# Ledger of designs, part 53: designed miniproteins, single chains, continued (4)

Each design is a single chain, and the fold is of that chain. pLDDT is the mean over its residues in the fold that is shown.

## One batch from the design tools (miniprotein)

Design m13826
Fold by ESMFold2-Fast:
Structure m13826 (fold): chain A 55 residues (1-55)
Amino acid sequence: MSLEEATAIAEKFLRAFGVPMTEGVRRYIIDQLIAAGFSREQAEEAVRRAERRLG
């Protein structure tokens, strides 16, 4: 799975929860991406990119 797919999923979660993102929401999104089969590094990078796109 691509980093762009992970970023799109993270962005969808951020749109649903709103910004600014709490640490709890960040951990939740990372855990959901890992459960979907992304690595921790990809999940963390995806959340960082989603924050940049929406912030």
Scores: mean pLDDT 80

Design m13827
Fold by ESMFold2-Fast:
Structure m13827 (fold): chain A 76 residues (1-76)
Amino acid sequence: SSGVTSIGEILQLTRGGVYAEKIEAPPDYIETYLYPDGLISIYYKDGKAVGYSVWARDEATLAKLEAEAEKLMAAA
């Protein structure tokens, strides 16, 4: 843990499923994207993408959403 508690982490603790995060710096802004069986949060600091978190109902969905999170970070 990078000291950030994300919505996806809370969902894993309260609803189950699977969670992944990659955070390189403490964010000052977070954008969250909703998907049918999961959620992606992209983290920004000083206008720069510094990480993401992903929650998903299952491991197959997690793999798809992590790939989408990396794509969203590259586009930011």
Scores: mean pLDDT 80

Design m13828
Fold by ESMFold2-Fast:
Structure m13828 (fold): chain A 85 residues (1-85)
Amino acid sequence: SEEEKKLLELLEELVARVRRALLEHPDDAQTVLAITEEARREAAERLGLSEEEFERKVRELAKHNPEIARALEEYERLVAAARAL
């Protein structure tokens, strides 16, 4: 659907922003996580959703959309890497 395409695009943008933050701030977990939180908030706002609604919608769509599932898995892996810094 159009909504799924838009959500996937925003999730892929979120993944790219977190990946870039890790590259630019390899020893600063606080900065990477702050950038991640801001990016997540902006993605939710672009869909007219709260952060909780955005997270719920991503998880629901990931159950039957393999591209969204893959992007979500990559996002969670990058956030875990940031928390481990």
Scores: mean pLDDT 86

Design m13829
Fold by ESMFold2-Fast:
Structure m13829 (fold): chain A 86 residues (1-86)
Amino acid sequence: MNEKIIKILEEVIDKVDEVMRRDGPSLSLEIALGMIRMTLSLIKKYGGDVNLAISALEELRRAALEEGRDDLARFIDGKIAELKKL
């Protein structure tokens, strides 16, 4: 279970970094991404509830929508759906 959650969170981090590199930085996305990185660190150290990962991704999705990055928000929705199937 943890290995699948870790993989999904790492894929999200990579995608956000790619989007910000291409389209420019965002303070809201940086803050939300910091929450994802903290969540990933906690899951690697202690194990974790999939709901913790889902909550962190929902906050990132909110930041993406507030910045008008609809393609990024759609990508995150897909990753939340993958976590909900675990």
Scores: mean pLDDT 84

Design m13830
Fold by ESMFold2-Fast:
Structure m13830 (fold): chain A 79 residues (1-79)
Amino acid sequence: MALPTPEQADALGALLQRAAEIREKGGPVSDVLRAYREAVERAGVPLEVDVDPSQLTPEGRAELEKVRALAAEARARQA
């Protein structure tokens, strides 16, 4: 498993922190999942998404599926 670069780690951390703040403040879960997707796309690293799909809207579930697909692709590229 490849470690992210310091720049990728910083960018990923900032986006995940923003996603957590949106979630904590009761913002749309789809916005949180979009932020996770953008973080995976930019970092190019596998991301473990700790989100319960049963608590999501259909739109949120679709975004979660996209994030998981990108994380799986990134993981495959690093294997």
Scores: mean pLDDT 63

Design m13831
Fold by ESMFold2-Fast:
Structure m13831 (fold): chain A 69 residues (1-69)
Amino acid sequence: MAEIEKAEEEMREKARRAQELYDKAVDAKENVSDEQAEEFYARMEEMLKEAEELARQANALRKQAEAAA
């Protein structure tokens, strides 16, 4: 259970960082440049991919715990 909670917490942190990067991308697109905005969007996508992987890991751990019970 502790491993599932840790994975979910890390997933939330990645999602929060993705939101911050999205806000920076929007600001950069309007006030700086499209190129800077694209860089922030790319970093946001990486954070979302990592969050998705952590979610899959948490789901796998839940299934293993259910099978063991």
Scores: mean pLDDT 77

Design m13832
Fold by ESMFold2-Fast:
Structure m13832 (fold): chain A 65 residues (1-65)
Amino acid sequence: MKVEKVVIKPPPSMTQKEAEELLRKKRIEALLELDEQIKKALAEGTEDEVVAKKYELDWSSVKEG
């Protein structure tokens, strides 16, 4: 599984504030997946590398080789 950018297009019946809050929650949901991958890397002993790769995290980067 991989975490990608989450985007929500606000519908005409939704205000910008509501769309922004909903988008924020969607981004947090994607970040939670990253946290789970970091937790797995910690168990594998690559905690230092996973922290550095957090901003560009994907399954390939977490454990290359």
Scores: mean pLDDT 59

Design m13833
Fold by ESMFold2-Fast:
Structure m13833 (fold): chain A 91 residues (1-91)
Amino acid sequence: SLYNKEFADRVADNLYKGLTPEEKALMEKYAKEHGLSVRAVALGAAVVITGGLGTSFIPKNVEELIKILKEDYGLTEEEARKVAELIFGKS
């Protein structure tokens, strides 16, 4: 099993549980629309809001953010890339 998976799962669960039922429905809709899990969307939101939970530096580009999301948050390559492209490619 992935070393940081339990930490990442706990972060995602805590963020998701803090939402209202309406906000949860919107997050689920957003995840489905972008082909992401709700967990991936919650972790992506955490990175944007906090400057990267479990990271030692601010990511400079898509590839650095993909590495952080994979290594620190346990996202798959596909999920990490989609999240990173949404963060950097949407601007």
Scores: mean pLDDT 65

Design m13834
Fold by ESMFold2-Fast:
Structure m13834 (fold): chain A 74 residues (1-74)
Amino acid sequence: RRELLEEAMRLAQNSLPPIALLLNGAASFALAGDNDFAQALIDRAEELLKTQDVTPQQRQDAQQAIDLVRQAIA
């Protein structure tokens, strides 16, 4: 849904730039109806999140953004 994707974009701005770009891209493609590409970008963001040295808050916000995009495209 649009409101979930807008919230995901808001949370994404708290992430490291590479993760933020992937999450904003995923939400944008989901808004456009390209759910397959949105899913690919979320999967990439989730993989980067596992290897990046981020704060607990940044990890929480990024994971919440991923979950919101997944809900929107389900």
Scores: mean pLDDT 82

Design m13835
Fold by ESMFold2-Fast:
Structure m13835 (fold): chain A 66 residues (1-66)
Amino acid sequence: TVTVHQLVDLDPSLSEEERQRAIEEAKRELERRAKEMEKQLKEKDPSVKSVEPVLYVRVGDEIIEV
């Protein structure tokens, strides 16, 4: 299994709604990227089973896995 990591820095002045929307958009993009990477890797090596997306969000001094 291959893992793709993404870190997104969010402006701490964002509202809760804006933060949630940004996180959802980042997750969607990362999932799309992971699927594309999985397809490409399987074409090169059929033993690759899956690519797992892992999203980290930084807000100020805190880093959260989402």
Scores: mean pLDDT 78

Design m13836
Fold by ESMFold2-Fast:
Structure m13836 (fold): chain A 65 residues (1-65)
Amino acid sequence: AREEALELFAELLKKYNPETDVEKAIEWLKQLPDEKLATVLRVAARRSGDPELLEKVDEVIEKLK
């Protein structure tokens, strides 16, 4: 579940913020508790405006519960 969330966040960063150091961002996200990771992922997906990514994010967040 956490690994899926981190992979999905890496996909979001590569597609919508390609100038970001993805490896550094993912290492920072790995330090967050599940609740905060879920919140950050949901916010990023909503800002992207991508309905398919929003659906994938919601599925991954359910697995983090």
Scores: mean pLDDT 76

Design m13837
Fold by ESMFold2-Fast:
Structure m13837 (fold): chain A 107 residues (1-107)
Amino acid sequence: MEELKEKAINLLKETIEKLRELRDVASPEAQAILDKIISLLEETIEKVRQAKSLEDFIKIYKEFFEKVRELLQEIARVDPELASRVEEIFTEFVKKLNEIIDELEKL
């Protein structure tokens, strides 16, 4: 469980850094939406730190993706090209997260 928490937290931190790089070149409107996504990722790190079971992890990520989906739609309206780059970051995030969860399910 501690190894899963460490991998998940590191993945969240990596995703935050990639989004911060995009924020530096984004419009003010897009920056405001990216700041909300970064805040959700930071809140998710704290929730992951407190998670006690695989079921807690699944619940935390379901709530995260539900909220982030709305923000991704907002970015797509403001800057479709930036939205494409953010979607690529989250596609890689989901792939790596599924690999972490799959390793635990095989135990």
Scores: mean pLDDT 84

Design m13838
Fold by ESMFold2-Fast:
Structure m13838 (fold): chain A 62 residues (1-62)
Amino acid sequence: MIDEEEVRLALAEIYVGILKANGESPELVAAADEVGRRWVKEGKLPTLDEIVAEARARLAAA
């Protein structure tokens, strides 16, 4: 049986792949990957929009 956390991680990886395919900056892609992996560990099922918003916020704070 596939673990729910494993399914959430796969979804987050798909979202990062979409951002990369859309030509988003390497910095945004890396930040989105970090956010997605963190939220998966916290038991959150991320949406693409939420990951992008958090990634952009982190880049703006740097």
Scores: mean pLDDT 77

Design m13839
Fold by ESMFold2-Fast:
Structure m13839 (fold): chain A 85 residues (1-85)
Amino acid sequence: VKKAVEEFVKTVEALISQITDPEVAAKLRELVDEIVKRAEEGDVKGVQELVNEMIALVARHLPPQLAAELVNAASILAGKLAEES
């Protein structure tokens, strides 16, 4: 689980570096930090709820291409959590 979370964080941070809106970037970083914390606590349901919040934020504020990349990264994490849990 930890390795899957670390890979997700690296992917999301690379995408966040392309976001020009500092408020949206800061909110996404806060969600990433909480996802990492919940995953370390073994709270798979909490991780899924935070991923859904991240997808909702991305769909509202980011260009379709960046939104699709973040949704894809979230889907990969969800798949790995289901496989490793």
Scores: mean pLDDT 74

Design m13840
Fold by ESMFold2-Fast:
Structure m13840 (fold): chain A 57 residues (1-57)
Amino acid sequence: MRLDEAQRERLLVALGRMDDLDEETKLAAMGVLLGDGSVARLREVLGEARAARLLAA
């Protein structure tokens, strides 16, 4: 599944506010959201639980 443009923008803001993520992991997740918005790739970077929490935000 790919996120639409509005979802990607909102999730970029939410991800940027997450202070408990490693900088490297945060930058990689931002790269996914700025690139193709692939939920599968986002889950690969963040892990299933963190990706689910971000997507629920």
Scores: mean pLDDT 76

Design m13841
Fold by ESMFold2-Fast:
Structure m13841 (fold): chain A 95 residues (1-95)
Amino acid sequence: EEKLKEAKELEKKFSEIGYKDRNALVRYQKLAEYLVEKGYLESAELTDENLEKLARIMAEIRKLIADEQGLPTSPLEEIEKRTLEFLREVRERAA
């Protein structure tokens, strides 16, 4: 219950950030800042370590929400890997 509530709050924040900021790098930077505020990250820098943590959090949120809705999901590790690859591409495009 608590984890699902937290996942829904994070998904809502992700949607709000995505709606207001159309630049992908800016969106994920703001998301990292929010996760620092919530205690999930120590720094908002888009380092490899923080991108791995961000990808894991995003994958866990997707799985928890899909599980509540009774929807089949890909394995957590596969969702995390694809999310991490996407986040790395966003960082590279900004360089």
Scores: mean pLDDT 74

Design m13842
Fold by ESMFold2-Fast:
Structure m13842 (fold): chain A 73 residues (1-73)
Amino acid sequence: SLREEALETGMEGLRAGEATPEGTAAGVAAVLRAIGEIFQGELAETEEERREAERKALELAREGLERARELAA
């Protein structure tokens, strides 16, 4: 599911950022942003709005993973 993929991607960002404090902060931010969008999806009144929130969660998690990798390099 998009929700599971978003969370797994966020957790990968956490692991990728571990080498530096900046990378760690980026990984944490990725997980928190993904969780926030997933919660917005749970509050959605329509299935379409829920799917959009889950899609946004995945996009934010992917961006966070990329940032964490940059900062840990």
Scores: mean pLDDT 82

Design m13843
Fold by ESMFold2-Fast:
Structure m13843 (fold): chain A 90 residues (1-90)
Amino acid sequence: MIETLRRAAEEARVLAEAAAELGLPEAAAHFRAAYEALEEAIRRIEAGADEEEVMREAVRRAVEAVRKAAAALTPEQAEALAARAEALAA
């Protein structure tokens, strides 16, 4: 479970970085919020919090942040973001 959160956090970090590089500050801020929510969840689980409860809340917050990021993008910007994120992940 923690490994899944770490992968999701890394994906959110890459998306935030890609959005910032493309000059999309609103989308970058929302992806950064998703990253921070996932990192906070990892920290809480490592500190002994209930994994299931923390996971449920972290996923909810991350999904909400990603939806807000998507709402801030045009279809063309979303395509450019996906391509840039793939390049950064390589």
Scores: mean pLDDT 83

Design m13844
Fold by ESMFold2-Fast:
Structure m13844 (fold): chain A 99 residues (1-99)
Amino acid sequence: SLSDRLRANLTPAQRAAVDAILAKIEQMAREAYERIKELVRKGATEEELKEEKDKIMKEVNKWLVDFHKTNTDLPPEVQTALSLLAIGEVEQAILDAIK
């Protein structure tokens, strides 16, 4: 799994941090899906869907800024991989909700 790849050669404390971050990414993706899906159910316009997507991605970017400040003990390549995963998972959840 991606979790196993990201935890390779990490300390137990770093692995626990990665697991917590992966759980947070899953939570953010699920919440993004539900927020967009609720708007779709209500017959939201394309403009309203775009505004909510922009809000969600702004929230993800704020979390990423705090993530990089808080997780300085993680290797830079792991931080980068988790950041890209967070963006990708949330964007995919939004796309899946629009369908």
Scores: mean pLDDT 87

Design m13845
Fold by ESMFold2-Fast:
Structure m13845 (fold): chain A 65 residues (1-65)
Amino acid sequence: SSAAIAEVRELAKEISELFERLKQSTDPAEREALAAKIRELIAQIGKHNPSLAAGLEDRLARLLA
């Protein structure tokens, strides 16, 4: 539905902003909090698009390595 597509776009935008913050953060506690929030938003995307969610999970894992 158009509503689901709009929701996924807003979630993806928020995740992109959080990825940028995660890249710039050097504080372990802040990085952990940002990663947790990103995982929560990825789970919401996964309800509509599991393939996109899997790609975002892979990207998060690479940023945390």
Scores: mean pLDDT 88

Design m13846
Fold by ESMFold2-Fast:
Structure m13846 (fold): chain A 82 residues (1-82)
Amino acid sequence: SMEIEKLLDEIADLANKVLSGIDLGVADLLYGMGLWFLKKGDEKGALEMAKKLIELMKEAGASEEQIEEAEKLLKELEELVK
């Protein structure tokens, strides 16, 4: 749905603010895979890509506040995925 795509986009935007170098390429791949899953009607696949983006942010040393913002968006996405 457009709502799920928007939340995935917002999570990817947060990741891009934290990540650099090769990690940005990994984030772009995860985001692209999430969009591909949504095109296939696999909302759970898109959710898993969003979770991987947040894990990548954590591994890259994102602040507690950045992670809390991303996890808030993830909860909204989880509520839309059935």
Scores: mean pLDDT 87

Design m13847
Fold by ESMFold2-Fast:
Structure m13847 (fold): chain A 108 residues (1-108)
Amino acid sequence: SEVQERLLALLDRLEERYPEFRDLPAADSPFAKAAENPISLGEIRDRIRSGEIRSVEEAVELVEQLLSDVLLNLPASDPRAQNAVALYREFMREARRIEEELRRREEA
């Protein structure tokens, strides 16, 4: 679907810009031990590609989970926490654009 294609393109750009969130944190890291269900951009991408995630809203929920896990386990001064906030802001900005473009195409 066009939603799937646009979300995959967005996640590819975010994985390139924020490579630290591409894969799950190392199993021996303090972050991996503290997060009960850690999630990565790669996992979100795989779920979109498989068709498990069908909407922008479903992708938003998983990106919010990623942000929440980081912010609950790291201080705001940590570079990883700052990068997670930047990633989330960029994702939300682009996700809103995708929804608006798709809405305009349905009305045209």
Scores: mean pLDDT 78

Design m13848
Fold by ESMFold2-Fast:
Structure m13848 (fold): chain A 71 residues (1-71)
Amino acid sequence: MDSLVEMSQAIADALREAGAAPPGVPLRFEHRTDDGHSFRLVKPGDASRVVRLEVTMNNGSGISLETRIPA
């Protein structure tokens, strides 16, 4: 499904961008597909490389993950 592929690619791009940012810089990425799928990625402004990812699908279901940014 194109929208889920789009979502996966956008999440991968956001993680790559967050991973390239210096420690201590807060970042926020959001994406929404035309059919209503969305995600939010938040990198805190501390020395941690942990990010929070929230994905909401158009049927109202969602997942929330905390993960570490790849180097």
Scores: mean pLDDT 75

Design m13849
Fold by ESMFold2-Fast:
Structure m13849 (fold): chain A 94 residues (1-94)
Amino acid sequence: SAMDARLAYLETLVRTLFLEAAQMSDEELEQSVASVKAAIRAVLDPATAARVEAVLDAAMGEVRALKAAGQLTPEALRAVADRTVAEIRAILDA
């Protein structure tokens, strides 16, 4: 369905962002997050896009906290990505 296609697209973007996050500078990460937010706005209505962006912002806050603690591992990034995707799915299924 069109909804399933949008979810798959957004899931791929979010998972790719988190997979590459450990290798990015802070500036590159901010640019990549801005690109993902632009994609979210392009495929979702404004109210739903705002809720999905809030989830992404919270996840980025968690990544920043893990980095500050010296705990930014591939396993931690995968866990944040999995939770972020699950929260986005819940928003789109509401």
Scores: mean pLDDT 83

Design m13850
Fold by ESMFold2-Fast:
Structure m13850 (fold): chain A 87 residues (1-87)
Amino acid sequence: MKYYLVSLPPDVTREQLVSRLPPGVEVVAFEEGEAALLRVPDDMPSIDITRPISSLGGSIVEVLTDVSLEEAIERLRRLAEEIRRRR
């Protein structure tokens, strides 16, 4: 499994994010107003993630391979802190 770190506009809800993602993609953690961590099948093309994220005004920040869920969540936490510092 791959993890996608995505940045999102402040007004995007977890429910809006889930509704835009293809089947098989899970929102495993959500930092409201900042970022989300997605669990994505290894064989899923990146465009299937990039397209819905871009439609919400967000961006893919990083794709994590060969990391534990704990490591991926820690990366999300750091990304959310960086986004808050930039605002």
Scores: mean pLDDT 82

Design m13851
Fold by ESMFold2-Fast:
Structure m13851 (fold): chain A 82 residues (1-82)
Amino acid sequence: MPSREEILREVALEIATVGVEWSAENAERLSPEQRALEIRAAEATARAAREFAEETKDEEMRRRLLELAERAEAAAAKLRAA
């Protein structure tokens, strides 16, 4: 069974992924102020995910973190274009 720490990390990754996907899908419907907040959140998520990917020794976790970083970067770009 995964450790409690591993379970908490997976829950955090899921929450971050859902948030990034929602922001990307709703970019055109957000106010300018909400869009600015979501851009900062997505950029912060991308940076954190890349930093954690560099630190992790778990290849699967590294892959998931890099995928999250790429999704967050794409979401930020979409939000900036809206």
Scores: mean pLDDT 81

Design m13852
Fold by ESMFold2-Fast:
Structure m13852 (fold): chain A 88 residues (1-88)
Amino acid sequence: KKNARGAGTGISDDGVSASGEAYVENGTAQDAFAKAAEIGARQAAKLGNSPAYGGGVGIDEDGKVGLGRAEANPDGSATATALKEVEL
């Protein structure tokens, strides 16, 4: 079973930024980036009271990297999209 860690940032349409970090037990690098990116985007959208956009990176214990973007709205809706998983 592999654990993964992720970091992400979101920026709202009015320039409010927020960061997110995630730890996923028995998950993929993609799971970690998605969670971190959504956390950052959701927080930026909430603080800015506008849509927020962001991205994140995740890495698992084998050094696999997941990359993606996230979108969030002030109502709490959010979506993360994987762009690519990269192997060492």
Scores: mean pLDDT 78

Design m13853
Fold by ESMFold2-Fast:
Structure m13853 (fold): chain A 65 residues (1-65)
Amino acid sequence: SMEEELLKKIEELEKEALRALLLGDTAAAQRYIDEMRELAKQLSPEQAEKALKAVESLEAARDAL
């Protein structure tokens, strides 16, 4: 389904954002986070909530750098 494809894409973006943060590349991490937010708009409310919680965790990790 389209939602399953979106969820897989968001999972891959989350992994890329985490990798960027580990390298101190906050600009790259922000680009991945922004794409996650855009894709989350296309999800059901329940899945969007979970995706946005992942975004919040990544933004907290970015802010700790």
Scores: mean pLDDT 88

Design m13854
Fold by ESMFold2-Fast:
Structure m13854 (fold): chain A 70 residues (1-70)
Amino acid sequence: MATFEELDKAGEIAAEVYKRALQAKNDEEIDRIVEEGVKRAVDLGVDPELAQSAVRVAANTAREKRKAAA
């Protein structure tokens, strides 16, 4: 199970990814934001699977909001 410290780090990175993804120009830029977010979370000691889940959920939520705005 992830530690509270690891969950806190993942949450902070996911929030940043969400904000960046909302402002992204296209899906390619969002994909790059996701890759950068996952790498940063893992570098900070977050489990790779947790990092991928948190970052991808944040990015997908931003993608859906962008589709609804179009």
Scores: mean pLDDT 80

Design m13855
Fold by ESMFold2-Fast:
Structure m13855 (fold): chain A 80 residues (1-80)
Amino acid sequence: SSKIEKILEIIEDWAKKHLSEKDAEELMKEIEKVLEENKDLSLEEQTILILKVVYEFAKKNNIPEEEVEELARKVQKVLE
């Protein structure tokens, strides 16, 4: 789906901005694993699972919750 590719690009750009190169790589790898394990779910459900992974990485790296909320809004616009 072209929408999932856009969502992943938005998240990768966010990760490069807010995380170290190593943590950004680890985040994208974890997201890829979540997508592979949940490919039978809807795009909307897959996106919720991806955002949960992003929230965990943000929390671990002391990134403000509002930065993840802004990312979630950008991702939500792709689903519309």
Scores: mean pLDDT 86

Design m13856
Fold by ESMFold2-Fast:
Formats: sequence, structure tokens, C-alpha cells
Structure m13856 (fold): chain A 64 residues (1-64)
Amino acid sequence: SEATFEQYKRLVVELARKLGLSQQEIDEILAGMKDIAAVSQEVARLLQKLMEKEGIKSVSISLE
């Protein structure tokens, strides 16, 4: 939904800022987010980097 896309977009911006990315880098990420699948992958990637920065080692990816 449009509301879901806006929430993901906001989350990407916040995660990127917490990682210290520049406005140019953030704009390039946003330009690449054309659908929910692409934005979900970007959120997962940025969240993984933030978790590594803060020493968080456990998100249960339930594959079972």
C-alpha cells in the first residue's frame, strides 16, 4: 500500500542516517526503491549494518 511504502521509505532514511550516510547516498538509495521488494531488501541490508555497529547478534531468521 502507499502508506506502507511511505513507512519503509522513512525507515530507510532513519537507518541510513544512524549509519552516517550522506544525503547524496540516501537519495541514491531512495531512487533505487521502485517497489516493496526492493525497499524490503534495502531495509534488511541497512538494519544488518546497524545491528553489527551496535553489537546486536540475534535476529531470529526463522527458516524452520
Scores: mean pLDDT 69

Design m13857
Fold by ESMFold2-Fast:
Structure m13857 (fold): chain A 74 residues (1-74)
Amino acid sequence: KEEVIEQFLEEGRKIAGNDEELISIVEGAAQALRDDDAATYVGQVLRLVGMIEEGNEKAKKLLDLVLEAARQIE
């Protein structure tokens, strides 16, 4: 489902803006979904959870987005 991953990348990059850490997470999550790499995917989700605990609202939006993309891919 290349379209789902592309839409995730487009929306994720818009949310991340110029935040290098969030951009890294978005790109890592997209690659993990593309490669069916569960370990890398979980690692990116945990990075977002840590940022949410620090009060990062963009990380919360990205977590919702990545979980929705993963749900659509199966």
Scores: mean pLDDT 82

Design m13858
Fold by ESMFold2-Fast:
Structure m13858 (fold): chain A 96 residues (1-96)
Amino acid sequence: MNREKAEKLAEEGKKAYEEGDYKRAVYLYLLAASLLPEESPERAEYLANAGKAAYEAGQTDLAVKLLEEAAEIYEKAGDEESAKKAREEAEKIRAS
């Protein structure tokens, strides 16, 4: 039940992002992530999307934190490539 609700919230978050409503996208992606198990790769994906939306919304510190959290979850799941990508995005934001 929580997984299907998370998927629907993430789709609404994606639509908000595409419409330029980045603050709403952050809210919806974070809500979707909150419904999933802590170490879920799907949770990591939603946190990474929330981080990208936070950066577009001017919430730089939040963006870095969310991307780092996503990277840690990906690393624990054995997805080293997704973890590296999330860390690289966080580093680029810090460097700006």
Scores: mean pLDDT 88

Design m13859
Fold by ESMFold2-Fast:
Structure m13859 (fold): chain A 75 residues (1-75)
Amino acid sequence: GREKLEKRIDELIKRGMDLLKQSKDPRDIYRSIALILQAIGLKFDLELGVDLEKIEKEVEELEKQIDELEKQLES
């Protein structure tokens, strides 16, 4: 449902902000900012009534990108 997607998007924004806070390299800072902006864009799309299935697929893709960056920063 919409509420579940909103919660996932808010979690992605939080995770992106945590990555930004932990990033020291300019490249990782820029990547973190880009991921945060993408998550905010999805929240905007959700409020505009964009198709939930489309938003869900983009949320899933963004979750993968954040997971990859988190793994890179832990290494």
Scores: mean pLDDT 84

Design m13860
Fold by ESMFold2-Fast:
Structure m13860 (fold): chain A 74 residues (1-74)
Amino acid sequence: MEALEEALERIREEGRRAGLPQELIDQALAALRRLAEEHKLDREELEEAAERLLETAIALQEARELVERLGITE
């Protein structure tokens, strides 16, 4: 659990630092927990997953703002 706790804390700290909404931070945390349980990730895999989830959350927030500005929907 130590590796997972470290990865979760990284998402919290970096997400807060990046100015992500709490909802997106919570979603990233939940996704990492699910990935860890389903795929039995080791420490290095957990660190990589946390980094990718954080990058994805930031990109998603930017994409949501862009879609709103353009008025584009499915």
Scores: mean pLDDT 78

Design m13861
Fold by ESMFold2-Fast:
Structure m13861 (fold): chain A 77 residues (1-77)
Amino acid sequence: MVEAAKKALDALFEREKQRLIEINGEIPQWYLEALKKQREIQIKFLETSPEEERLAFLRMMARAVGMAEAELQALLG
């Protein structure tokens, strides 16, 4: 379901922002703008990709930000 995938992507984005703040104390404006543009591209990818590709992408992002599989599955339903 695309809506569940978008919700999962939003949670992954917030976790990445939190991680960057914990490491750097703040996120530079130029980097926030880059993250926003990447998120727009990622949303479009989720809307146009088959379910298998969406799940593979979300799992890859979850691993990158340290999100457990159980948390990702809860977001996906």
Scores: mean pLDDT 79

